# Designed miniproteins, single chains, continued (4): the designs that were tried, part 96

Each design is a single chain, and the fold is of that chain. pLDDT is the mean over its residues in the fold that is shown.

## One batch from the design tools (miniprotein)

Design m15343
Fold by ESMFold2-Fast:
Structure m15343 (fold): chain A 65 residues (1-65)
Amino acid sequence: MAEKEREERFAKAVAAHRAGANDPSQSVAPEDVRVLFERGLELLRAQAPSAGTQAAIDIIEESLK
């Protein structure tokens, strides 16, 4: 099930990010930050289009260029 696989990958990336936020000696690699942005983009695209979601999608796409 692709959705569960993506949720697991996203959860691991979020856990790594939170570890870095709670412990300054831990850090999130730039590749993991990109994974978080790509997952966020997918979730936003799955929602019904609105001005807010479209603006967020545009910002994330520009950040990934």
Scores: mean pLDDT 64

Design m15344
Fold by ESMFold2-Fast:
Structure m15344 (fold): chain A 96 residues (1-96)
Amino acid sequence: SMSKEEKLFETKQKLRDKMEELLDKYKKGEITGEEMRKELVEFLKKLAKENSDYPDFVKFIEQYIKYLESLSDIEFLFTVISLSKDLQKWIEQQKS
């Protein structure tokens, strides 16, 4: 079985990869903002289920899902763009 640290690292990588996949599809016009929201929420529900042995993490994900489900499509889009911009800024700081 994986260690707790290895499991958390794997979970973070899965979330990052999914975010990049959804943003790329949205950029290419393959999905709408509403479809991106639904897909991200379903992915987060799956992550919570796969990490049921980590109650604090599950609770965090459940609260985040509830937050995302409370947003309008426009608010969700701006939230995703903001997170993407922050991620790009962090990546640029690592290259310079």
Scores: mean pLDDT 74

Design m15345
Fold by ESMFold2-Fast:
Structure m15345 (fold): chain A 93 residues (1-93)
Amino acid sequence: SEEAKLIKELLETPKKLVAEARALVEAEKPDFEKALELLDKAEEIVKGLEQLIKDALAQSEDYDETDWYKALQKWIEDVRKEIRETRELIEKK
């Protein structure tokens, strides 16, 4: 579906934001404030996508049986993990 395609494309954005945040943490002069800002932005995008998926499921009983839905959930879980790991890296220095 076009919706699933757009959601997948939108998930690439938070992945890029997490990668940028990690680069800032690993820099010679780390910028933790900017890194946290990027992680917060990535988390907001993921939250919005999770809500869109929930709304779609409420309107279709067979939507959750699709390979697209399963792939989207895995992509969301992967991004959530990357955000958490990067936040932990900042906390540990």
Scores: mean pLDDT 78

Design m15346
Fold by ESMFold2-Fast:
Order: sequence, then structure tokens, then C-alpha cells
Structure m15346 (fold): chain A 71 residues (1-71)
Amino acid sequence: GPAMKRAEELAKQYTEKLVEHYRPVAESLGVTLTGTGSAFDEEHARITLKLGDETIELLVPVSQIEEFLSR
């Protein structure tokens, strides 16, 4: 539904901003940073970050993503 689609869009935008912000630091340390974001449910995003061979998974409330992106 619309809420799920919104969570998906916000998850992708948030992941792109996180990767963009931290990529220069990762590159200065000789590691590659990538990420993917998707909706977990209508209120939560699942974000997967890859830092070299390390995988980090985050569950982030959509409300926190909205606050972050409003800045």
C-alpha cells in the first residue's frame, strides 16, 4: 500500500545519504562502503551496509528517517 511504498522510498534515500556521508572516511581507510535500503514494514526500514567484507544490518523507524531527511 502507499505507506509501505513510502517506507521503501525513504529507506532508499536514507541509505544513499548515509553511504554518501561516510564513503570519504571509508575510502581514506582503504575500504569500500556500499548499502541497500528497503521497507521492513510500514513503520520501519531495513538498511544493510557493507564495509569491505563486513555486513551491518540496521532496523530504523521511518519517523527517524523523516526527521533526518528534513534537515
Scores: mean pLDDT 86

Design m15347
Fold by ESMFold2-Fast:
Structure m15347 (fold): chain A 71 residues (1-71)
Amino acid sequence: SLLDELREAEEKVYKIIKEKYPNLDEKTRRAIAHRLALALLGGLSIEDVMKELPEEFREIAKEAYEILKKE
């Protein structure tokens, strides 16, 4: 289902953020992972996703997205 695909994508992004930003709290990691997972499934541009994130999370989200693009 779409929800199962979203959860799988979210866990993949969460793992990347956790490895790159181990000191970031779990709630914040989950929030960023959720937004990026929606971008992966919905075909949204990273720029559009950035508009919906607080400024402090944008750097983390960009870096995780760049890692995903290379894999």
Scores: mean pLDDT 77

Design m15348
Fold by ESMFold2-Fast:
Structure m15348 (fold): chain A 68 residues (1-68)
Amino acid sequence: STEDLIARGREAYERGLEAERAGDLEAALQHYDLAGLLFNTVPLSEEERALGEEAAARARRLAQQLQP
């Protein structure tokens, strides 16, 4: 359901923040990518859309940092 996808997206975003604070940038990137993907799959409220955009922005930033 849409509610389940949103809940998993929020959980993935929180896991990303937790991993980033712990210095696990690879794990953080994977979690933010998942959050962005889940949020991009369903129609969202303004707040949910902002969270999805933030997850995608964080993923892009980490991907650039992790490039050789």
Scores: mean pLDDT 82

Design m15349
Fold by ESMFold2-Fast:
Structure m15349 (fold): chain A 78 residues (1-78)
Amino acid sequence: EKEKQIEADVYLALAIILVTETKNALEKGIYDEETKRMAEKAIELAQKAIELSTNPDDIQVAQEVIKEAKEILEKIEK
């Protein structure tokens, strides 16, 4: 289904962007509410990508995004 795959690709791309931005913020010592919200949104978008995608490589990447975003949230909450 073409529409679902396009949506999955968009969600995955956005999730990757957000997790990358949160990692960059942490490297600069930024542990603010905006960084937390970006990490939370990356998890939500990656989960949507998993639900819509039939591509195992995309699902694997989305799972990695979720793992990294969760690790970031744990560091922010300390």
Scores: mean pLDDT 82

Design m15350
Fold by ESMFold2-Fast:
Structure m15350 (fold): chain A 113 residues (1-113)
Amino acid sequence: SLLEQAKEEERRGLEAALKRNYEEAARYFKRAAELYREAGDNLGAARALRNLGDALFALGNYEEAIEYYEEAVKLAPDSIIAAEAYENKARVYEAMGDKEKAKEWRKKAEEIR
């Protein structure tokens, strides 16, 4: 099934991330997100997109990481995944030296929890 395939791609992504193979992890999480979305699992897709953002952040691809965190929030607003995506988006802005945007998104994460 699509959900079984999505879960398998997500597991491979997590395994790659644990080994710090972030480029490989990003490829798996992107496939997982597409499969979850096709299956209509918006929470699964949002989680995979947050994990994709995390892998891209680890690679220094800050702009792309932010875009995928925003997509995760759009798919699962007012969820723990959205709160985590906002917190991680804040960390990306902090790494970019944008302290004001980092504060903004950290406050947004707190509002969901």
Scores: mean pLDDT 90

Design m15351
Fold by ESMFold2-Fast:
Structure m15351 (fold): chain A 56 residues (1-56)
Amino acid sequence: SMEELLKRLQELIEQLKRIEQTVAELDASPDPAAQRRAEAMRKAVEDQLKWLEELL
């Protein structure tokens, strides 16, 4: 149902916000390994947002 879809969508958005916060923290790190991890996570978030745009 649409209501169930919207609930799952809200949960996904909350998860993405937490991931974005983690990415920002890693990207601010002077550790090159942390920066690479941040870039990989940011790409995953971008791919997920693109999927979300197609759904909406």
Scores: mean pLDDT 78

Design m15352
Fold by ESMFold2-Fast:
Structure m15352 (fold): chain A 81 residues (1-81)
Amino acid sequence: SEKEKKIEELKKELKEQVATTEELAKAYIEEVLADPSLSEEEKAALIAAAEATVAAVKANVPIAEKNIEKYIEEKEKKKKE
């Protein structure tokens, strides 16, 4: 129960970090689109880079979740010894 709660808390923090990254990327894209000093080519490159960063973060979520589970399991095993 306490182990499950810790895993859920860390997974929730991970989801919040991903959501924050998506919101920051969206805000950045809106600023890039609204900037009259940038060319269309520059805007496209910056938007593509921001989208690629979000995609990479989201792709790593399953790996991060498994690492969280393993970390808590190892910590609880040491506590029971």
Scores: mean pLDDT 83

Design m15353
Fold by ESMFold2-Fast:
Structure m15353 (fold): chain A 80 residues (1-80)
Amino acid sequence: MEELLELLKEIAERLAERHGAEVDAEKLAKELAEEQLKTAKELGIPVEELIKAAKAQLRVLEEGLPATAETLAAAYAEVA
């Protein structure tokens, strides 16, 4: 939980900075984490898969790559 929340918070902060938006990154990350965890529990997806997905998204943002499905899928494979 905490690792996922921390990753989502960093992602939210980076996206807000890129778009020049003022957002409560901590609140947004918490809401996203709760939603993702609820969906994962319903579908039987382990939290480790959510953490991998968050790490992949963060890597794409850190490298300045476009957030396309293909780029995210490649990053996800790399962090697995």
Scores: mean pLDDT 74

Design m15354
Fold by ESMFold2-Fast:
Structure m15354 (fold): chain A 65 residues (1-65)
Amino acid sequence: DIEKETLLAMIRMAATAEGVKAEAKFVDNDIVLSNFEGEKENIERLIEIAKKAAENAGYKLVVVE
C-alpha cells in the first residue's frame, strides 16, 4: 500500500531531521511510533509531526513509550 509506505517514509524522514531514532510501523490500521532515542524535546516534535500527518491522512497515531 503506497499511501501507507509514503506516510511511514515521511515520518522516518522527519525523525532523521529532528535527530531522533524511532520505530514507525502500521499495526492493523493504526500508525505505531515506538522505541524512541534522542532528546525529549526533539521526540515531542516528532510525535506532533507524526500526529498531524496521521490525522490529515485519516489514520490514528499510537505512541508506545
Scores: mean pLDDT 83

Design m15355
Fold by ESMFold2-Fast:
Structure m15355 (fold): chain A 70 residues (1-70)
Amino acid sequence: SREEKKKEFIEKVKEIARLMEKVADDKQFVKQLLDKVTEANRYASEGDYDRAIEILNDALKEGKKKVEEK
């Protein structure tokens, strides 16, 4: 449902915020994650939660990889 997708979107935004804290020393990468969240919010505001979640999943994959690389 749309409510379930909205909850998933919110949870992924929170997960990205936690990742940003872990990579806070890399200001350029934090900006990249913020830009992705901004893009995802645009799609979510248009009701396109599938596209918004896809963008957040890409950002989460990149962020998790960054945390694992030292």
Scores: mean pLDDT 85

Design m15356
Fold by ESMFold2-Fast:
Structure m15356 (fold): chain A 76 residues (1-76)
Amino acid sequence: DELEARFRELMAKSTNPDLLAGARAYEAGDYAAARLFAASAIAKDPNDRAAWLLLGLALERLGEREEAARAYEKAE
């Protein structure tokens, strides 16, 4: 969808090595692993918008709606 397309575009501009692993986990349906990789990427680079967007996508799939909304705000 639109958010996933934006994540891929932002990820292409990132040097954060955990983002590719997190994106693969997300596409495999492993949302818990995607959340952990996104959190690791954020810990290394808090300004990485792709990492915040991945976190939001994973949290939304896990049913954590309010946390997902906060992560999406950080992705802007």
Scores: mean pLDDT 80

Design m15357
Fold by ESMFold2-Fast:
Structure m15357 (fold): chain A 70 residues (1-70)
Amino acid sequence: MSPREAVDEYIAGLEAAGAEVLEREIEETEDSAHVVLVVRKDGKTYRIEADLRLVDGRWEFAGGSLTELE
């Protein structure tokens, strides 16, 4: 799985959970991806930061934050 595929899968999971992606910023390398999203869910807006890393052939969540906006 490429960094782009891992990021797309993460975003698809958020959308499947009912989040609307308003903004996205993605920085990716061979073995990592940093994702910053602004999403709306249940009438509230959130900033999500997520770090994904390739560890032993698996894409794993390495860290992140979720901040409610407004």
Scores: mean pLDDT 79

Design m15358
Fold by ESMFold2-Fast:
Structure m15358 (fold): chain A 96 residues (1-96)
Amino acid sequence: LAEAASAAAAKLEALIEEGARRLLEAEGLGLSRGEKGSGKPFTSLEEARKFAVDIANGIETGELYPSTSLGKKVAQELRKAGQAIRDALAAAKAAA
């Protein structure tokens, strides 16, 4: 359970980084954690999840990037990752 939550958090971090990299390559735009985040490390899985959702929303609205099919797919995967983190945390609390 603890390992599953840690693995899910690592997956979320990797997905955010991969999504940012793919958008940078596709659109020629810079996206850094400092530009879109506080420059402060995430202090909780909930903060990481919120960040992923905020980035996904920005992509979908075109606020961060043009609405492309690639951007929409990245946004959808970020939402899935955030939900997986929430589900893992809920399962861990239920098991405690």
Scores: mean pLDDT 54

Design m15359
Fold by ESMFold2-Fast:
Structure m15359 (fold): chain A 62 residues (1-62)
Amino acid sequence: STEDRVLAALRAAQGRFVSVKQLSDALGLSQATVSRQLRRLEAEGRVESEGSGRSRRYRAAP
C-alpha cells in the first residue's frame, strides 16, 4: 500500500528526518499524497515530525 511504501522509505532513512519532497521524488508519488499519508501516520503515532511549514521533516517513530 502507499502507507507501507512511505513507512518503508522512512525506515530506510535509519532515523534521519526527511522532507515530503524527498519522499515524493523517491517514491514517484505526488507531494499531496505523501503529505496526506504522513499527517495520518503522525496522528497515529507511527511517524514523528520536526520543524514547521516548508522546513517540516518526518521520520518513522522508534
Scores: mean pLDDT 83

Design m15360
Fold by ESMFold2-Fast:
Structure m15360 (fold): chain A 67 residues (1-67)
Amino acid sequence: MPESRDAAIEGLKLIQQGLSGPEAIEKLGEKYGVSPEQAAGAMGVAGFGTGSMQGSGVSALNIRKLE
């Protein structure tokens, strides 16, 4: 999914800039207008944002914004 890849790549760049995983996740959620859980999911594929995010279910709603 290109949108998920874009989010993951951007998160990695933020971490390379010196941000922590949680900060990168927060910025991704804000930037893409998705929940921090969705952002954490994309980052989690790369080994970031392991289990800090709680909540129920994975909200894939609004993911079309990342086309």
Scores: mean pLDDT 58

Design m15361
Fold by ESMFold2-Fast:
Structure m15361 (fold): chain A 63 residues (1-63)
Amino acid sequence: MTPEEAALAGIDYVRDEIARTTDPELLRVIRDTVLPKILNAAITAPSTLPEVREVIEEIDRKI
C-alpha cells in the first residue's frame, strides 16, 4: 500500500464512521486514533492533505 492509498483508505473509513455514528464521544476517539495515522501518510503524499483537512473539519463539526 502506498502512502497515498493509505491516506485515502483512512479518509474513506472516517467518512463511513461519520455517516453511521451519531455519538460525539465515538467520533472524538476516531479523531484521536485514526486521524494521526492518516496525517502521517499524508506527510509522504502531500496531494492528499486537502482531503485530510476536509475530513478533520467534518468530524470537528460533529464533536
Scores: mean pLDDT 74

Design m15362
Fold by ESMFold2-Fast:
Structure m15362 (fold): chain A 97 residues (1-97)
Amino acid sequence: MEVTIYIIAKFKGWSLEEGERMARELAERAREYIKQKTGKEATVSYAVAEASSGEVVIGIVVRFDATPEQAEEFVKEMIELFKELGADEVKVLKLEL
């Protein structure tokens, strides 16, 4: 089943430059994780923006073929990774097409 997952994390005290670097690394980790778990390639993209509150927002969009269980496990692992990196808030949106 094709799944699109949006992961949005907010970081207080970060610069846009730091956000861009981290987003790039996280996108690569997401791609590698999905390849290892599903044996299939994922489409991964990222964006970084500054929120009106001055926080840096990192968004990662991942599209891949997965079972519901694989999608849930991926979400759980990504949330833990963002928290480990010091994210103040992590939100996940799952979309079916």
Scores: mean pLDDT 80

Design m15363
Fold by ESMFold2-Fast:
Structure m15363 (fold): chain A 70 residues (1-70)
Amino acid sequence: YSEEEIRKGMRVAVEHYAKENNIKLSEEEKEELIELYIEIMKEKKATLEQVIDSIESSDPELAKKMREAI
């Protein structure tokens, strides 16, 4: 996956989390969270697939939405 595809997947996750918890995030706050998650992935040397697989065990609908966004 390209960094752009990773960013799209992470955006879906951030927006899903905000909606499910009734949290109103600005675009700036969404971008900050996306960058934070991308940084964590790079530090852990995790692939987008590994992140989605981890999410799928707890939230299969979110995992599906992330895969569809890529």
Scores: mean pLDDT 80

Design m15364
Fold by ESMFold2-Fast:
Structure m15364 (fold): chain A 94 residues (1-94)
Amino acid sequence: AAPVVTREETEREVDGKKYKIEIEITQHADGRIEIRVEVYYEGELEMEMVVRVGPDGAVSAEVKVREGVSEEEKRKLIRAAGEIVAERLARLRA
């Protein structure tokens, strides 16, 4: 079977800034899941997070953050994206 791909958009406020968040979820027939979260501020891609779940349930994550983002802002964006991923994974298991 072809993978099931779903796309969502949401908005999240972090430190008084409103971020547009684009989420793509790919579910494979063998149980693998990929969740891609792209975080935009004023049209600029600030951060990308990709979380992969293997067929055995093993989880891996990679994060790319735009140059010039402060360490404090980076930590807050990673936390926000991580919460979004956790919520989506919980929904897929329900």
Scores: mean pLDDT 86

Design m15365
Fold by ESMFold2-Fast:
Structure m15365 (fold): chain A 58 residues (1-58)
Amino acid sequence: MSAEEAVAAVESRLPPDWRIVDVRATATSVEVLVELPSGARVLVTVDLATGEIRERDA
C-alpha cells in the first residue's frame, strides 16, 4: 500500500481523543506515533508490503 493509505488506515482506527504526534515513512513501513489523553504514547507501525499493523508502547 502507499504511505498515504497507511496513515489514513491508522487515522480511521483512532478513538476521537487520541492524536497523531509524529509520522515517519520509510521505504518499507510507516510509523505513526499516537498520544493518548493520559499522555501515554503508542507507536503504530504499518508494513507497506503486507498491510500488517502493529502497536507497541513508545
Scores: mean pLDDT 78

Design m15366
Fold by ESMFold2-Fast:
Structure m15366 (fold): chain A 60 residues (1-60)
Amino acid sequence: PSEEELDEEIALALGYIVVAVGKLAGDTPEQILEWARRVFEKNLPPELAERVLQAVEDAL
């Protein structure tokens, strides 16, 4: 697989992990999604950020 494909798979895994940890910490779905949106929009390329946010919504 290409590096771009690996980055997308990693981004999806990160989204699911963040949701799982947030739920264990007692955060609401809305808080988890808002945090993920802020962090990933600042730290990831726009295309990857959108994919991670989709994974977060799917995992919620």
Scores: mean pLDDT 78

Design m15367
Fold by ESMFold2-Fast:
Structure m15367 (fold): chain A 103 residues (1-103)
Amino acid sequence: PMELIEELLRRGLEAAAFFRAAYLYERGVISEEEFEEVLRRSRLVRLERVPETTDEDIIRAAEEALRAATDAPATGEHNGARFTVAARPVLEAQLRAARELLA
C-alpha cells in the first residue's frame, strides 16, 4: 500500500499521494502514523502542533482543509491545530497528472 504512495511522492505528485493515503487510512489499510508521515512529507498541508492537540485532531484538520480548498491557498484551524492547503487548481493538476501516469 505504501509503495504507490512513496512512488507518487518521489514523482512530486503530493496531492495524489495524500488522497491515496487518506483513502487507505479511511479503509484501515494504513496506520495513523503512516498517514501523518505522508501528510508531513506532502507539503500540501502544513500543520502546527499546539499543546493538547491530538494526532486525530491534526488528521481531521487536514481533511477539512482539503475539502475547503479554493482557488487560493487556504489556511484554517481545528482544535488548536493550524493548517495550510495548496490552492485547488494545483491539487487538481497534480491529481490529473497522477491519474494519467497510473491509469
Scores: mean pLDDT 60

Design m15368
Fold by ESMFold2-Fast:
Structure m15368 (fold): chain A 71 residues (1-71)
Amino acid sequence: SAAVERGREVFRRHMSGGHGVMPGDKSSRSGPSLDGIQSLSPEEIRAMIDRLRLDLSEEEVEALIAYLTQK
């Protein structure tokens, strides 16, 4: 979906350096693992995004949640 594709671009732009490209990819030691992130609730993912203090709009946050929760 368009929201998932937008979330992928947000992830690439703001988070790709420390993480795997997709949920389930093994991260390097330099970044948090995204393994199992698909098992988190949208609220838990939102809390993680808030903790990272990224300069994201609400639309970008929602798109990123859609990307991270995709099956």
Scores: mean pLDDT 62

Design m15369
Fold by ESMFold2-Fast:
Structure m15369 (fold): chain A 72 residues (1-72)
Amino acid sequence: DMAVVGDVVRHELLSHPDLTKEELIAVVESLLKAGLISEAEAKELIDRIRNEDLSVAEVAELIRETLLKRQP
């Protein structure tokens, strides 16, 4: 259930608001390696993390939304 996975990821990231940009990118890369997101979705998330001044909470919500979009 992608909704449950998204909620767990969001909760974990919100518990660590001091995560660096590089650590947030590593989370996205881990999701791609696990087959939970596509290469295109991973690229979009990584590009946004690199180029926008996003908080950990904003990144957590983007990941959650991406996982929810994968449901039929």
Scores: mean pLDDT 78

Design m15370
Fold by ESMFold2-Fast:
Structure m15370 (fold): chain A 86 residues (1-86)
Amino acid sequence: EEVEEEMVKRAEEAIAAAPAGSQLLLMASDRLSEESIERLKRAAAEAGHTLRVSYPSSPLDSYELVLVAEDAAGRLTALLVERVPL
């Protein structure tokens, strides 16, 4: 799906731009495929980051993605916030 692919692409770019050694948290709707989630986990690992994924408890009829980075000093930065209706 083009919408999901665009969001995943932007998330990969945000992951690559995160400060070295960041701990990343991805909050994603259950609408994202497991393939997309695995791609993001791999992108984080390749960039030297750790990535945790959290899914919202309520179902959504949209693709939703929030990416937050924690640097080595424990400071939090929002890297990406996207919600795209299906």
Scores: mean pLDDT 72

Design m15371
Fold by ESMFold2-Fast:
Structure m15371 (fold): chain A 110 residues (1-110)
Amino acid sequence: SPLKEKAIKIIEQIRAELARLVAESTDPAVVADARNMIATLDQIIEELKKADEEEQLKLLSVLLIELSGTIFQLRIAAKKSSGADRALLEATVARLDEATKQLTEILKEM
């Protein structure tokens, strides 16, 4: 499905942003949250490759809920941080918000 392939590409972009955060963040809690979300994204990508249309809708819906929670925790971390760490977190949150909006539009088309 073209929509499934688009969804996987956006999820891979989200994964790349979180991987950058793992590499560059000095906050152990932020790194742990990002690593946990990467593991969830990797599982969802593998399941989406095998999923029928109904299971795709379910997987993407669950992912959007999980992403919202992660983005909320990263926003809290950004407010508690300063300097380069705050700039990194704010930039990451903005890119994750944009990717989440794109993923939501794909879900509406399914």
Scores: mean pLDDT 89

Design m15372
Fold by ESMFold2-Fast:
Structure m15372 (fold): chain A 98 residues (1-98)
Amino acid sequence: MSLADEVGDLTANLARNIITNVDKSDKETILETLRIYEAVVGAVVFERTGNREYAEAIREAVRRALEESFDIEDPEEAEKKARETFDKTLTERGVPRG
């Protein structure tokens, strides 16, 4: 399992949990909190790999996954959309998942 696959799985699970457990009436505050998560993930990826391009790609993939899944009402659909968006973003950046 690659680091990208681990982050993708964690991000998809986070998207599902937001839909299930969080009152989304304050979308702006929730999205700002998710930006902190993105920054932490990016920093950890950079520390583990030394690869800035890879860390930036992962960070963008996390952001897009959480944003594009946010307004989905079904937790399972949100999880699937988040994972699909994450993988698509890495592909668009030309970054391998392995």
Scores: mean pLDDT 79

Design m15373
Fold by ESMFold2-Fast:
Structure m15373 (fold): chain A 86 residues (1-86)
Amino acid sequence: MLKLIPELVELNGGEVKKYILKAGETVSFKVKNTSDAPMIVSVFLDDELVATAILLKKGEISPTITVSNPSDKDKIVTVMASGEKL
């Protein structure tokens, strides 16, 4: 069973984390780079890209990301770190 989104999502390079966002709910969270390498963070609601952030240094935290699910179905929020090291 997928977990609910925490207030702070910690990512290392190439890491992918998935969470459940229930029907009609809105969530706000931040992402922290735990690696010593730059990363681009991509946030998806199911297959739709809803937010991106660039985190250049270890310990850098993104601006607040807000994701809304106005549908009548539970959806998956995917938070992934990508970079040229894929």
Scores: mean pLDDT 83

Design m15374
Fold by ESMFold2-Fast:
Structure m15374 (fold): chain A 113 residues (1-113)
Amino acid sequence: MEEKLKKIEEIIEKSKDTKEALYEIFKLLGFNDDAAKILAEFLSKLSAETLEKIAEALELVLEGLSPEEAVEKAGIPEELQYKITALLDNLSKDPERLKLLAFALRLLAEKLK
């Protein structure tokens, strides 16, 4: 866990833009190249505020909420709810991936804006 958190910090610090950082982070989380590219493209278009809300939704799934309940409680915009719920569903059985992605999105929101 700690080594992967440190790698996420290094990726964010060294990446030229949010899309590059997200691509490398999703690769670190075990996504294939195509999935990592699609997710990085999608999330890189979102505001810092929306990335923080997605991080909150990931943390709520860690606390035992369903992806749909987490998305609603975190206040994810309705137009994004379907895509974010699908992402959370994919990660819901892996607490490490949920924690790492939540950490990454909070750090990106603060540092890359």
Scores: mean pLDDT 84

Design m15375
Fold by ESMFold2-Fast:
Structure m15375 (fold): chain A 53 residues (1-53)
Amino acid sequence: SPVQLEIQINVLKIVRDSEVFLTSRGAIPKEAADETLALIDRRIAELQAKLAA
């Protein structure tokens, strides 16, 4: 459903912000964070494409 897609996109955006924050604090390595962020951004794009269809 469109509502569930919106919720999933918003949750992924929160996870993305948390990953950026933890990297800025030195809690996780930048290289590992960059890989995770790339996967999150790809998933957000996929869900946004489904929502737009």
Scores: mean pLDDT 86

Design m15376
Fold by ESMFold2-Fast:
Structure m15376 (fold): chain A 62 residues (1-62)
Amino acid sequence: SELEELLEEIKELAPEVEKELENMLKHQDNRTAVLSGIRELLELDLGEEARELLERMKELLL
């Protein structure tokens, strides 16, 4: 899915949040849980490229 592809790409850019991304993949059918995870990761300074991908994931879920 597009969500899974975006999560894998962010994991490559920001391996420090790999566990959080894997948890989102495990619960991808839970829209509220994934949105909460995205919001939490957006509070971190992961870099502009990772931030843009996180924002695109958020748009897919809204």
Scores: mean pLDDT 77

Design m15377
Fold by ESMFold2-Fast:
Formats: sequence, structure tokens, C-alpha cells
Structure m15377 (fold): chain A 90 residues (1-90)
Amino acid sequence: MLPSEQYAKKLAEQGKYVESGSTYVGMSVAYRLLGDKEREVEYLIKAAENYAKAGKYDKAEDLLKEALKLAKELGDEKSVERAQQLLKKL
């Protein structure tokens, strides 16, 4: 587990869902710059889950739509299903 992921998890445990979501967005951007699209998708979904818990549904939807597009391009069926399920709950 990355130090940033541990930090994001602790923020969520404290109810700081916006700050947790923002930390996960930073991680997704870092992996995007490294060309690691699978991890970019993973952290976009985790960011969206935290923004949804914060009631920031528009931001959660935008992140999930980006994750869904990338997961489909990668053929990552598990991430496609997860992103679709989360979008339907918004």
C-alpha cells in the first residue's frame, strides 16, 4: 500500500471524504503521467466513492465516467462493472 493511499484511508475514517477523494485524484493523475492506466482507473474509482460519500455527486459522476471510458479501452471488465454499479447509485 502506498503512503498516499494510507493517508487517504485515514482521512475517510475521520469522515473527511472530500480530502480523501482529492488525495485519490492526485494518485490517479500520478499514474496517468506514468502511463499506468490500470492504476489510474483504480484510483479514479476510489476518488469517486469518497466524493459520493461526501454528497459531491457531480464530481463523483465525472470521475466514474472517466474511469469507465478507460476501463473499457483496457478491457478491464471488473472495473467496468464496478464503475457502472457506482454510477447507478448516484
Scores: mean pLDDT 89

Design m15378
Fold by ESMFold2-Fast:
Structure m15378 (fold): chain A 103 residues (1-103)
Amino acid sequence: GSSSTPYLKEAKAARDAGDYKTAAEAYRNVADGFYQSYPYNPIFKDFALQAYRLAAEDYIKAGDFKGAAESYRKMADIYRDSGNTELAEEFEKKAKEYEEKAK
């Protein structure tokens, strides 16, 4: 698997430059890496959630509502798997909202 370290550096540089699309894509790659790792260690769940949140926020700033929706769906999946049904439903609603904006 790819290391997340280059994506973290890219995400920060892109945000500093106001390139929110590149930042969002970099945070999404970081989040996907943590998501694949969280079944082995619960700490990666919180790291994945934070990285997906940053990706969603930067996708919204870039006007990429499809990217935001996909990031919120991943957050909903993580909360559902961890037994937090209320937060899973909240982020599922956010995902659907941004999917509609992307049409």
Scores: mean pLDDT 82

